# Designs tried in a protein design run: designed miniproteins, single chains, continued (4). Part 51

Each design is a single chain, and the fold is of that chain. pLDDT is the mean over its residues in the fold that is shown.

## One batch from the design tools (miniprotein)

Design m13754
Fold by ESMFold2-Fast:
Structure m13754 (fold): chain A 80 residues (1-80)
Amino acid sequence: MVDQAQALLDAMTARLRALVDAGASPADLQAVFQDFADQLAALDLGLTPEQRQQVYAAVDAMLAALKAEYPDAVAATAAY
């Protein structure tokens, strides 16, 4: 389950980078974040507390990395 969450995070990160590189709007990036949040919430229902902590730590690390690479884009989408 944590491996599936990591695969989802990796896929989202790749999609966000591709969209930013293509010059996508903050609204397009927000839509990707919303889709990801919905998928993560569905996955979270089957996780133990320890697995949930690992998944959210990975999400935090991913968001920190994206903020460092694309601060303006992430700021425009940051409701998480």
Scores: mean pLDDT 68

Design m13755
Fold by ESMFold2-Fast:
Parts: structure tokens; C-alpha cells; sequence
Structure m13755 (fold): chain A 90 residues (1-90)
């Protein structure tokens, strides 16, 4: 489905922006992009397409990796928000 594939591409774009914002020290912006990535990934997964579901799970794993990185940087609140977003996708 073209719409679900577009949602997955949107999720991947926002995921990349979340990592970029975190590297720049803009943790609020990182969380905003992570929220958009998670919502788009959930929409893609809801399509029922197994390939899109597996790619959405990969986005959830990437959000958990970013959450771990933020936790190690002492950004516990932002890290917890990212972990909760990952749970919504998986």
C-alpha cells in the first residue's frame, strides 16, 4: 500500500532527524522527531504488511538505542519518553 510505505519513509526520516537533534544537544527536538517517527511507524505496521511491520520494529529498536544513549548522557526524562515510544511501535 502506497500510503503505508509513505508512512514508513516518513518514520525513517523523523528517526534520522531525532538522532541528529540528539547529537546537536537539542533533546526536546529529538523527542519531537521520535514521537513523529513512532506515530508513522505505527501507521505503517497497521497496514498488515509483514515487511512494513518488520521495518517498523527496526524503528522501535533504533528508538531504544537512542533512549539508552540519552540515559547515559543523564537525560533520564527524555530517555524514558523514547523508550515508551518504542513500546508503542513494538
Amino acid sequence: MAAAEAALREAERHLAEAFRAAEEGDYEKAVEHAEKAARAAVEAAASGDRELLLRAVSIAMALLALAQDLYLQGKEEEAERLAELAKRVA
Scores: mean pLDDT 85

Design m13756
Fold by ESMFold2-Fast:
Structure m13756 (fold): chain A 92 residues (1-92)
Amino acid sequence: MEATKRRIEALIAELRAAIARYRAATTEEERDQAVKAMYTVASELADLSKDISPEAAELFREAVRLLEQRRYDEAIELAERGIEILEKELAK
């Protein structure tokens, strides 16, 4: 579905932007805002990607769980892996 593909591509861009903001954050407030953005976008990607790539969807679900545990670097690693898998599926 073309509309779903465009939405997922937009969410991937938003997730990358949130990760970049987290890495650039110099204050606790900037870091917290980036984490909230990552949580929201990764949760939506987990739901939308489940029919395209169950593997990517599970990585986004695990990333959300790690964000809740404040394991941010591990969450980012899983989110980036999920993006890589999902982009490969969307290119097919």
Scores: mean pLDDT 87

Design m13757
Fold by ESMFold2-Fast:
Structure m13757 (fold): chain A 78 residues (1-78)
Amino acid sequence: SLREQAVEELRSAAEHARAGDKDTAIEELNKAAELFRQAGDTAFANSAEILRKFLEDGADPESIAQAAETLADLLEKE
């Protein structure tokens, strides 16, 4: 499903952010936002987009990774 793909992208983004692969993490956060928009999950799409922008602006990668994992966990708790 689109939601399962978005969760995969969020978890992958967290892993790449922690590994120092910022560019890949940014791409994966953008893809998660697009997948959430396609699924109609506007709130999650906006959250993923905000995380992408913060990471682009030099936010701490560990903080972004934790936030991305929190979004993934919240979606799986349904």
Scores: mean pLDDT 87

Design m13758
Fold by ESMFold2-Fast:
Structure m13758 (fold): chain A 107 residues (1-107)
Amino acid sequence: EVKERIRELIKEAAEYLRKALKSKNPEEQKKYLEKAEEKLREAAKLLAELTEGKTSLEELEPELQKLAEQLAAAIEAGMLLKKAIEEGKLTEEERKEIEELIEKALE
């Protein structure tokens, strides 16, 4: 149940990040990014609770390790997108990198 909720939160965050990337409106981009960040914070909290007492990814069950990798990809995508929005410019290279991270988060 908790693992499924983490997956749903990561998926919802990835969907919001994709909407932000496709939007040409800076206000919409910021709103979608904020929604993604909320979902990622909740996913990170739940994953931390499930991995309490573990010191490395290698100590996690394969399913939890995959969730940690998917969450990390989504967080990185969000950070790159936030930087691009704050700088007022999203390059084609940055867009491609963010999209690849979103795809990794959804795998």
Scores: mean pLDDT 82

Design m13759
Fold by ESMFold2-Fast:
Structure m13759 (fold): chain A 99 residues (1-99)
Amino acid sequence: SSMAKRLAEQQAVAAEVGAILRAIGDLIDRALELIKKNKENPFNEKEIEEIEKELRELRERLVAELRERHPQMPQSELDTLRRSMERIIEATIEEIKKL
């Protein structure tokens, strides 16, 4: 019973991380569509670098917030979140370059 409860709690944390990653992906997709629809000029390299920097700073803030809310979260879950968000950032920058 004790082990089953611990596993259920870990599964709930993993589900929350998955939901956050999906919500971030959906938000970025929506932002990219709005940029495509309303931009007057293409982004230059400097602007793209600033966007990439801001996205990485947002990632670190989100990781810190999750750690604060779930102090017992395994390091492996935070590492998975960081890697997943890095892939989302890379995909986002690729799409911005295509405009």
Scores: mean pLDDT 76

Design m13760
Fold by ESMFold2-Fast:
Structure m13760 (fold): chain A 85 residues (1-85)
Amino acid sequence: MREELARRAARAVAEALRKEGREEEAREAERALEEAIATDLPSEEALIAGEVLARAAPELREALAAGDLEKARALLEEARAEVAA
């Protein structure tokens, strides 16, 4: 369930990119986020990752809607770092 929350956040980011015609970057963002979750998280930390990414999802969508891909990438990297810590 919690990994699904993180995947849902990644999907929201990817859909925002796709709405702007950036399918390649949408796939890269979604894959990178899911890869970080799948490889770095024991089952308990998946809950934390889900909550962090769910919280970040609206900001990620806003950054992508504005075309600020650098900010979107920074937000994804911050979420990854919080999971790793």
Scores: mean pLDDT 59

Design m13761
Fold by ESMFold2-Fast:
Structure m13761 (fold): chain A 74 residues (1-74)
Amino acid sequence: SLEEVLEKAKEIAKKVVDEKWKQGKSRREAMLAATKEVQKFMDSLKDKIPPEQLRTILGLTNQEAARYLNEREK
């Protein structure tokens, strides 16, 4: 389902953010790395899910990754 795809995308993004943050990388580097990994995942689904829905999932995933990183910096 689309909900399962969104949850998996969020898990990928959070994992990458955690790894980069623990390595002492900047917020920019962590977010860039997370976006790249999520884009690779989305690209693997482009033949199964309409582009508009993939864009929505990517947007929501990036928002969640940014929120997650903000909470780690508090």
Scores: mean pLDDT 83

Design m13762
Fold by ESMFold2-Fast:
Structure m13762 (fold): chain A 56 residues (1-56)
Amino acid sequence: MKLSPVEQKRMKAALRLLQTTDLSVSEVAKRVGYDSLTTFTRNFKLYYGKPPSQLR
């Protein structure tokens, strides 16, 4: 399964926020434009191979 270019850009922004801020995973998801934490976590795992909580 491949992410769209827009989703890829959101995943890169999310990783940066996780590594440079103390925002919760749900706050990061909302900030990069996700309404659903489940969808965000699934797409993040597809792009980086690990859930957001493991790359913090």
Scores: mean pLDDT 80

Design m13763
Fold by ESMFold2-Fast:
Structure m13763 (fold): chain A 68 residues (1-68)
Amino acid sequence: SAAREAARRAAEAAARGDAEGAAKYALQMWSSGPNGRVGAEAAVAAARRGDAAATGAKMYESALQAQS
């Protein structure tokens, strides 16, 4: 499914420290259901603080929730 594919790509990007790429894929997950939306909201909050590392971490958490 598109949600699982986006979750895999988000997790892969986050593992490499690519917060921008992880956020891009997490936005695709957000359109797919509540688990992705929760993670994307957390990443947006971290980004507003200017915390790139926290943004990546929240994207990774969102991807794990989508896989479970």
Scores: mean pLDDT 59

Design m13764
Fold by ESMFold2-Fast:
Structure m13764 (fold): chain A 99 residues (1-99)
Amino acid sequence: DSERLKLVAGDLKYAADLLLEMSETLSQKEVAKKARQIAKGLREIAKRSSGKVKEYYLKAADILEEGAKKLEAGADKKEVSEKTAEELKKLAKEAEEEA
């Protein structure tokens, strides 16, 4: 559904911006925790979705969980947060182009 893919893109951009904002003020541990909370929220939306919409939300959740794993392993907070946000924004662009 073209319209729903545009909403997915908006949600992913919002998640990316929220992660970057949190990375400026929160500790590495708190950023990892919040990334996992966002991922959980996206997986809950995915459970109520189908097709490509579901696939994009699950991919976004995987990106956030991977970022959280790297932060928990002691990787640099700003570097991981920026890379995770970039991957989410790239995925959002793919969803918009597919819509």
Scores: mean pLDDT 88

Design m13765
Fold by ESMFold2-Fast:
Structure m13765 (fold): chain A 88 residues (1-88)
Amino acid sequence: MEELRQKALDIVDRLIEIVSKIDPEAAAELRNLKEEFEKSTDLEEQIRILHRIIDLITKVAEKADPETRLELARLVVELGNIVREMEA
């Protein structure tokens, strides 16, 4: 579980870096969601926060150029796989 949690945080950090260049307001929301995730000890809450991050990134991707959109899509797939492993 802790390994999956750390892997999720690493992906979120990469998402924040990319999103900061496209939508600074969305990047600020991602930083807040990351902080909520780090403070959470409840698995259901952690999964809920990760779903909120995925939803936010999907919206930001609509504003991105095709190359950046593809990178965001790959990171979202990786994060979604972590969520499925956490639910298992």
Scores: mean pLDDT 85

Design m13766
Fold by ESMFold2-Fast:
Structure m13766 (fold): chain A 81 residues (1-81)
Amino acid sequence: MLPREEAEKRALDSAEASVRNAEEAVRNKDDPSKMASLSSAAELHLVAAFWLADTHEVSEEVRKELEEKAERARELIKQAE
């Protein structure tokens, strides 16, 4: 397994990628196929982030930041759809 510090970093990076893909989905709302692809990518990045958090004992601070980023990404996905 990854060291906790490395797992925390990768989980946060994945959650940030989710937000970025969700923001891009909103910008591409006039292209349904591209929007759907970006929204799916955002969801997959969240799955990866929480899988890393769940399989490693990440700190409560990191868990909270992941939840905040997940909420932001999901709001953006709803806005794009």
Scores: mean pLDDT 84

Design m13767
Fold by ESMFold2-Fast:
Structure m13767 (fold): chain A 95 residues (1-95)
Amino acid sequence: MSEKELETEIALSFLLMAVAIAKRLAEKGDEKGALEGVELAEKIGEKLAELGSKEGLREAAEALRELAKVAKEAGLEKAAEKAEEAAKKMEEKAK
């Protein structure tokens, strides 16, 4: 595995972990925690875009869309909107 491939896997893994934690916080009604998780995922997503990982960006977008659904079901409209916007940005960068 190249250093770039390793960096990509590390970045994607941390992004997916941040989204998973944000989903758990959203399920508990913690909108602030969910929002902070989306912000961290967006920051890591910028690194994935820099690394040129189109597949990683698509996986990140799917995870963020799932977070948006969970946040919406929990009544956390701001977290849901921010997660959906983040997913759209990841998808656009993956083109």
Scores: mean pLDDT 86

Design m13768
Fold by ESMFold2-Fast:
Structure m13768 (fold): chain A 84 residues (1-84)
Amino acid sequence: SAVREAAREALRKMFPDLTDEQIDRAVELAERTLKEHGLPLDNVDLFLALAHAITLALRAGAQEAEVFFKDENGNLLRLTVRLP
């Protein structure tokens, strides 16, 4: 997916100290969460916001990640992700 690859590239630039395996894990969890909630996979900003929040939470050893996203119409999405 072009969106998945764009998010992965952005995470690599934001977290150059993380391994490919760590970045891939965050991207996989973000995609899974969006699918489980019936949310679009083609929104780069939403995908990246979720993957970024998951990356920070995993790095901190947190059990959950929470993300707030405002779409182009001003609707607020709140997502809570349980981490492995």
Scores: mean pLDDT 82

Design m13769
Fold by ESMFold2-Fast:
Structure m13769 (fold): chain A 99 residues (1-99)
Amino acid sequence: SALEQLAALPEEEARELLRRAVLEALEEAKEYAEKYKEELEKVKEEGVERVREDLRELGVPEELLESLNNYELTALVRLALARLWSEVSGEPPEEILKK
């Protein structure tokens, strides 16, 4: 349903919201990765490579992408999606992250 609401937004607006969510999540990504390392280790490497490319296309600076390890990158995406889902659904990010 929130993906459906995102799909209903103009592409430019949806892209800007996602970009903003990613940039805001960058500051928290390293702390989140450290706290939830054991959960994040279950993420498959092939998924991480695709995510890194998607973030590059979204306009995240290459230097920032190169500074992130696989756990930090996974944390970044999880936090960014939680923030974006919160803005669309009205549910707090902390409740979304528990799911």
Scores: mean pLDDT 67

Design m13770
Fold by ESMFold2-Fast:
Structure m13770 (fold): chain A 68 residues (1-68)
Amino acid sequence: ERLKEILKEIEEKLKELKDKIDPEVLKYFEEKRRKIEEEYEKDPNNEKVLKEAEKLLEDLETLKKMLE
């Protein structure tokens, strides 16, 4: 549940950043999100996947702040 919420927040952040960042950088983060989502579908209680998702969200929040 928590991981699913974080994945949704990541998707929303990526949509916000779509027109503000380099397309290669956007694709990189989209691929990371997809891998985390695939791992979540296999094991929803994987603590490592949760930490990876939280790190990705933090990186996107930092990037957004730097662009403002």
Scores: mean pLDDT 79

Design m13771
Fold by ESMFold2-Fast:
Structure m13771 (fold): chain A 87 residues (1-87)
Amino acid sequence: SAQLPSLEELLEGLEELRDLRGLPSLLDAIDRAIEFVSRDPEEVSAERLAAGYPPLPEEVVAEWERFREGLLEKLEEIRRRLLAEEA
């Protein structure tokens, strides 16, 4: 079954997101990730359908809802660590 990624795995993913999207900093990548994860997955599915794409699979929606809080907590921890290094 799907598991929450480690802080190190999330950090690597955020660095990849920063580079892929041409974002100015890891903090920008984290802010984007937090904004995305905070969304209602049913609304994301509705937007996909309106754009002509298939909806998110039910398993993905269920896992997103199940892991949202834990993933947000880990993203906020990374954000907090980065801000502490800048202080």
Scores: mean pLDDT 79

Design m13772
Fold by ESMFold2-Fast:
Structure m13772 (fold): chain A 79 residues (1-79)
Amino acid sequence: MSAEEARKMAERALEEAKKYAELYKKAKAAGDGIATAGYGLLAIGAGTDGWLAKRAGEEKGDEEAVKLGEEALKVAGGK
């Protein structure tokens, strides 16, 4: 992928990781086990996209893609 594509993937992954991490917290607070599990899996998926974007950014020398991808992984893993 191009550096631009890697950056866009990283940005999307970070947004999704933040969104699903918040939905996970809300579902957990509400005692909704099914929603908690579902949003947890979606957050992991976003983290995986962030990891892929980080790898692509490293290959292309795009430090911003690497940074955004790392943050997506951190957000997804810190729930």
Scores: mean pLDDT 79

Design m13773
Fold by ESMFold2-Fast:
Structure m13773 (fold): chain A 77 residues (1-77)
Amino acid sequence: SRTDTASADVELSGPTQRGTLTLSVVTEDNQLVSSATKTVGVGESATVSVSGTVTDQRLYIEGSVTFSAEPVPRPVP
């Protein structure tokens, strides 16, 4: 048997809106193996990490960011 391992670290840095970063480890059949979610405030930074291991399957990393409906704009000079 062969073992496949996937891992990822993704940073969301300095958003103008509060954001929620989600990472998922999925198989090639789009079955969820592992996921992690973190909410990041305006102008803050956070890293989200995921990992997964399977036998005789291929793994992929998927990511998404969702921002609040009420953005805080940054003024320009």
Scores: mean pLDDT 76

Design m13774
Fold by ESMFold2-Fast:
Structure m13774 (fold): chain A 90 residues (1-90)
Amino acid sequence: MEQLKNDAKKTAEALEKKAEQYERDFDSAIQAGDPAAARASFDELVGAYKGLALAKSIADPENSEKYIEEGQKKIDEARARGDAAVAALA
């Protein structure tokens, strides 16, 4: 079980960096007016933030609800930016 928690912590660190990169890619695609690239980056950041919340929850189960909520908030904020950009293109 100690190994699982250590692996989860390492996975969380890697996923946090990936999530931040996908969020930058998503925001860049929005600024470029590329809905296909924005959709692809959004799907990647959703997976990364969900994985990050799970990894953090495994490493620190006492705070699992907080990590799930933080991950969902990041996804919801990105979705709102995407929705606003789509509305501007319509």
Scores: mean pLDDT 82

Design m13775
Fold by ESMFold2-Fast:
Structure m13775 (fold): chain A 115 residues (1-115)
Amino acid sequence: EKKELLEKAAENLLKAAEALEKGDLVGTFEYLKEAAENIKKVNDDSLYEPGTLPFLLLKELGKLLEDEEAVKLAEELLSKVPQEKIEEEKKKLSDAEAIIKALREFAEFLLEKAK
């Protein structure tokens, strides 16, 4: 169960990274939302800080696409992250390469935790 949720989250994060590389913001959003839903189901606080930039991107895309449920989901996950870390990662939201890297690194982290 936990392993399957982590693997699904990682798969969706990798798909979000691919979509973002292609400039597909809607695809990026949909994959990020699915990844975040799976992470929430795992209910493991150690996952939230490594996911800070992905969750910030989900929140911003949720606002842009007017998906209030996605914004609430991102805010819930971010509520468990230290405010200093949130402010640090926010600065990277204008850097697509940094976001793509963060999505892939978070996916790798989740796959390692699934072992």
Scores: mean pLDDT 89

Design m13776
Fold by ESMFold2-Fast:
Structure m13776 (fold): chain A 74 residues (1-74)
Amino acid sequence: MEELEKAREEVRRLIFELLEAIENKDWERVRELLRELGASEEEIEEFLEAIENKDWAKVSQLINLLAVRRLKEV
């Protein structure tokens, strides 16, 4: 129970920091935060391409997918 809540708090913090890094255009930080969320290098490139293309629907879907997948692995 505590492990899942701890994981949820860490995922929420990582997502917040990820959104902040995107706003600041800190792409190195975005890559590191996505890796911490469990993203593969392929998923990181897909995420960055979605941002470049201003495909915010895909960005949101990828964030949600990574968060849900990370929590299921706990």
Scores: mean pLDDT 80

Design m13777
Fold by ESMFold2-Fast:
Structure m13777 (fold): chain A 77 residues (1-77)
Amino acid sequence: SADEFIDELFEELEKLHQDFHKGKISMAEVEARLQELRTRIEQLYKDGVITEGQKAALISMLDRFLALLKEEEAWRG
């Protein structure tokens, strides 16, 4: 369950990165999708599927992913 979610999460982040670079989705759509993922992570913690440390690590990963995309966008112009 937790491992399955983590695998799906990485696949979704890779797809978001590629779709954003190809101009298929906007930054607003990326932010909305990351918020949905954040909500799912928080729910997994409430359901006892992941630890507090895993929750913090996964949320930190989403925050770093968004920061990186915003930096890449700024670098392009």
Scores: mean pLDDT 84

Design m13778
Fold by ESMFold2-Fast:
Structure m13778 (fold): chain A 89 residues (1-89)
Amino acid sequence: MEEERERIRKLKEEYKAFLDSLTPEQLLALVDEYIERAKKEGDEAKVKVFETLKQALREAIANGDEEKLKAIKEDLASFLVSDELRRRR
């Protein structure tokens, strides 16, 4: 359990660092890529999550809301970690 928790924390930090290295335009393109992949998988729930994140991301960029942008990146990183863990089963 402790090893799993440490792994989850490390994966989340790696995803956060990756997302923080991207420009707003690159973040939007990345989310669009995830939406397309989810559509090909037929995962409607995944599509809804990424479409919601894309809308929130566009609003944060338009408003220059750095705190909201940070929160969106945090949510995206958490979702990506959860998705990766499900695939590793």
Scores: mean pLDDT 78

Design m13779
Fold by ESMFold2-Fast:
Structure m13779 (fold): chain A 73 residues (1-73)
Amino acid sequence: ATQKKKDILLKAIDSVIEAAREKGDEELYERAQKIKDDILSKDSITDEEFQRYAREIQELAEKLGVKLLFIEL
Protein backbone atom coordinates (compact mmCIF):
# COMPACT_ATOMS: atom_id res chain seq x y z
CA ALA A 1 0.00 0.00 0.00
CA THR A 2 1.16 3.57 -0.73
CA GLN A 3 0.79 4.55 2.94
CA LYS A 4 3.08 1.68 4.02
CA LYS A 5 5.80 2.84 1.60
CA LYS A 6 5.48 6.41 2.85
CA ASP A 7 5.68 5.25 6.50
CA ILE A 8 8.83 3.20 5.81
CA LEU A 9 10.52 6.16 4.11
CA LEU A 10 9.51 8.59 6.87
CA LYS A 11 10.90 6.32 9.61
CA ALA A 12 14.15 5.98 7.66
CA ILE A 13 14.56 9.71 6.99
CA ASP A 14 13.72 10.58 10.63
CA SER A 15 16.60 8.31 11.72
CA VAL A 16 18.93 10.11 9.30
CA ILE A 17 17.74 13.56 10.47
CA GLU A 18 18.39 12.65 14.13
CA ALA A 19 21.87 11.27 13.29
CA ALA A 20 22.76 14.46 11.36
CA ARG A 21 21.51 16.59 14.28
CA GLU A 22 23.54 14.53 16.80
CA LYS A 23 26.70 14.87 14.69
CA GLY A 24 26.11 18.58 13.98
CA ASP A 25 26.22 18.00 10.21
CA GLU A 26 24.10 20.95 9.03
CA GLU A 27 24.47 20.10 5.30
CA LEU A 28 23.28 16.50 5.72
CA TYR A 29 20.52 17.67 8.11
CA GLU A 30 19.23 20.15 5.49
CA ARG A 31 19.41 17.52 2.73
CA ALA A 32 17.54 14.96 4.88
CA GLN A 33 14.89 17.53 5.86
CA LYS A 34 14.32 18.41 2.18
CA ILE A 35 13.83 14.72 1.34
CA LYS A 36 11.33 14.38 4.23
CA ASP A 37 9.39 17.44 3.06
CA ASP A 38 9.25 16.02 -0.49
CA ILE A 39 7.97 12.64 0.79
CA LEU A 40 5.32 14.39 2.94
CA SER A 41 4.15 16.39 -0.11
CA LYS A 42 3.30 13.16 -2.00
CA ASP A 43 -0.27 11.81 -2.01
CA SER A 44 1.04 8.54 -3.48
CA ILE A 45 4.44 6.89 -3.89
CA THR A 46 5.15 4.65 -6.90
CA ASP A 47 7.57 1.71 -6.72
CA GLU A 48 10.11 3.75 -8.74
CA GLU A 49 9.77 6.77 -6.42
CA PHE A 50 10.12 4.48 -3.37
CA GLN A 51 13.35 2.99 -4.76
CA ARG A 52 14.73 6.46 -5.57
CA TYR A 53 13.92 7.85 -2.09
CA ALA A 54 15.25 4.71 -0.38
CA ARG A 55 18.54 5.04 -2.29
CA GLU A 56 18.88 8.74 -1.42
CA ILE A 57 18.13 8.05 2.26
CA GLN A 58 20.53 5.09 2.32
CA GLU A 59 23.32 7.26 0.83
CA LEU A 60 22.84 9.87 3.57
CA ALA A 61 22.70 7.13 6.23
CA GLU A 62 26.01 5.68 5.00
CA LYS A 63 27.64 9.14 5.14
CA LEU A 64 26.43 9.43 8.77
CA GLY A 65 27.44 5.86 9.74
CA VAL A 66 23.80 4.81 10.29
CA LYS A 67 22.63 1.30 9.33
CA LEU A 68 19.02 1.16 8.07
CA LEU A 69 17.81 -2.43 8.58
CA PHE A 70 14.21 -1.80 7.44
CA ILE A 71 15.00 -0.57 3.91
CA GLU A 72 15.66 -3.72 1.89
CA LEU A 73 15.22 -3.37 -1.88
Scores: mean pLDDT 78

Design m13780
Fold by ESMFold2-Fast:
Structure m13780 (fold): chain A 78 residues (1-78)
Amino acid sequence: MIMEELQARAPELEEIAATAPDEEVMRAAAEAWVEAAARASREELERALELAKLGAETLEGVEAEVAREMAERLEAVL
């Protein structure tokens, strides 16, 4: 399920940001996350989009930028 996959990847993204806050590394992780979401149903994609939009509003710096890019890519698929 995409929600479980997102939750599994969220700790990985947080760990990467804490140990190596490189924008390119965060983008690569976000791209892998969006690719996984693209295999999901429309309902799962809509939930993923809501999470990405929330992240773009509540996170700061590179994490917010990555969340915004995830939201844009998910919105393009829907």
Scores: mean pLDDT 61

Design m13781
Fold by ESMFold2-Fast:
Structure m13781 (fold): chain A 75 residues (1-75)
Amino acid sequence: MKKVEELIERYRELLEKTEDPGERNGLRAAIAALERLKEAHPDDERLDSWSEAEIHEAALAFLRPEAEAALAARE
């Protein structure tokens, strides 16, 4: 999981340096998605072999089920 942790730390550094509210919200969303991916796969060493793009795609997949569950709850 070192690449996921490295990405989280890098985005946290950017968040500290960024003053724009929109950019800060984007960085917070990215950090939250990566932390969710980490929680789902706490000891999955395969994540360390993935590219940053692959890690982001996997993280976004964890956000999609919540949106789908919210939509299903309306039915």
Scores: mean pLDDT 67

Design m13782
Fold by ESMFold2-Fast:
Structure m13782 (fold): chain A 77 residues (1-77)
Amino acid sequence: SSLDRLLAAVAALEADFRARAPSMSERERLEYMLEVYRALAARVREALAEHPDDAELQEALENLQRQIERVEALLAA
């Protein structure tokens, strides 16, 4: 599905980022992940506006919101 391809692309980007940016600080990595998760959440919200009863999109948004909250908490510490 388009969602599976999107999630695979994100996983690949995260893996590439971790492999290619060893000089980045922990804070810089967290800020990058937060930006990516927020961008994905915005796209999922747009899709949900067109398909409000889509359970896969609802679950994806909930998972992204949990990841955003986790990263925000780490940045606030």
Scores: mean pLDDT 78

Design m13783
Fold by ESMFold2-Fast:
Structure m13783 (fold): chain A 71 residues (1-71)
Amino acid sequence: MSKRLAEEIAELFREKGYPLAAMAAEELKKLGIPSSTLSRFLRRLREARSEEELEAVAREIVQTALELIEQ
């Protein structure tokens, strides 16, 4: 069975040592973010080939969650 996209993103970030980004993914799930947006983050995370690319995706998802929470 397929995991929910936000849960898969959170697990990948946790596995790679980005716990704040994992928490951000879980918050995006609670906020009802469209699956298309989550799929885009998952794709970028899977395609990241360097630590700099991973950090960029992690920073972007954290920023996205913060902006939505701080409405």
Scores: mean pLDDT 76

Design m13784
Fold by ESMFold2-Fast:
Structure m13784 (fold): chain A 92 residues (1-92)
Amino acid sequence: MEALKKAEELTMPFYAVLAAKSLKSATKEDLEEFKKKKEEVEKSLTPEQVELLKEAAKLAIEGHKLVAQGVDDSKIEEIAKKILELLEKIAE
């Protein structure tokens, strides 16, 4: 569980960068800070782990867009489950 929680924390910078670009809600300074944290995470992980984090972050952005569009909760749950499965692979 601790390893899974750490993998989730490592995914957050990737999510933040994608959310800022897709939603246009972040300041330029926030975006630069998120990019820096993302780069630090990428240096600490294997290329395969970085790919899993990018996939998890992409799914999180897709889920956010679907929530905004008012789609069924079941589809949001499916995306959340896929994100969890990716985070578990990173934690292993």
Scores: mean pLDDT 67

Design m13785
Fold by ESMFold2-Fast:
Structure m13785 (fold): chain A 100 residues (1-100)
Amino acid sequence: MKTLDEVAEELGLPREAIEARLKSRGKPVDGTVTEEEYAELKADVEGYLFARIKELKKRAPRPLTFDELKEWIKKILNDKQYEVAVKLLEEHREEFEAFR
């Protein structure tokens, strides 16, 4: 299990956003996040990031390389969210390539 503050730090979101996501899923907000809840929150963040990546690819006149995509993401995310996004993209490279 992780604390709300640890999850907020790892996902680059404010604590209130984590609490709101847990509440939207009908989960109790008791100051800790279970492994299942953390996996669900991480999947939500990954889905959001992948949607933004697809949007950036659609706006590009040609397919973007991984490095070019990271540069464009840096322009639209804050520094902490950018660090999380890069880590998630590297962990899910196969899904990134599926965004062609």
Scores: mean pLDDT 70

Design m13786
Fold by ESMFold2-Fast:
Structure m13786 (fold): chain A 77 residues (1-77)
Amino acid sequence: MKLRVTVTTAALGPQELEAENAEELFEKIVELMREAGVSEIDIGVLHLVYGVLKSIPELSDEEIAEEIARTANRLSA
């Protein structure tokens, strides 16, 4: 099942991202945030959040994707 999320940045506006799994989606979100000029500190926060979510075996790829996208949207506001 394909993961799909929308990430909105001040520089690029809303962008729809698709991935086969949470790891691929995280990589695409980080690339988008860098392209949009989001700070390395905020990207570091997203990396930390992903690391924590990835360590919870009960979370599905869909749940991880939703939380990562929500965090990215807050950091990119």
Scores: mean pLDDT 83

Design m13787
Fold by ESMFold2-Fast:
Structure m13787 (fold): chain A 69 residues (1-69)
Amino acid sequence: LSEEEIEAAAERIAAGAMAALAANDVTARVAQHDLGVTRDSSREEILARARELVRADPERGRYLAELAK
């Protein structure tokens, strides 16, 4: 993955995770499990975790980015 693709996927995953955590949605469980974040996590922390996930597992990253749309 290019840096641009990683950033785009990470932004989408982070936005979805933040929305799910704020809404106390079932999708919040996915964010907690895959990113290791909580509703108390900062946007910067969530983005950093999302970037790390996409770099470590591009297939999982793409799946989560699609799910977050």
Scores: mean pLDDT 72

Design m13788
Fold by ESMFold2-Fast:
Structure m13788 (fold): chain A 64 residues (1-64)
Amino acid sequence: GPLSAMKINGVYIAGTAAGNEWIGIEAETGEKANELLEKHREELSKKGREARNRVAKETLERLA
């Protein structure tokens, strides 16, 4: 999924969804989460891509 600032279990996270996981950086507020999202966009995109590739491999093995 796209990069976003989200609140999960009462905690703000700047990151992206990958299958059933949320990959990102924890923040105290939504405002700080958005700041971290912009500062670390490339890093978060890389981490999300790696996690999505892991999930995609499992899906491809199931469909093969």
Scores: mean pLDDT 74

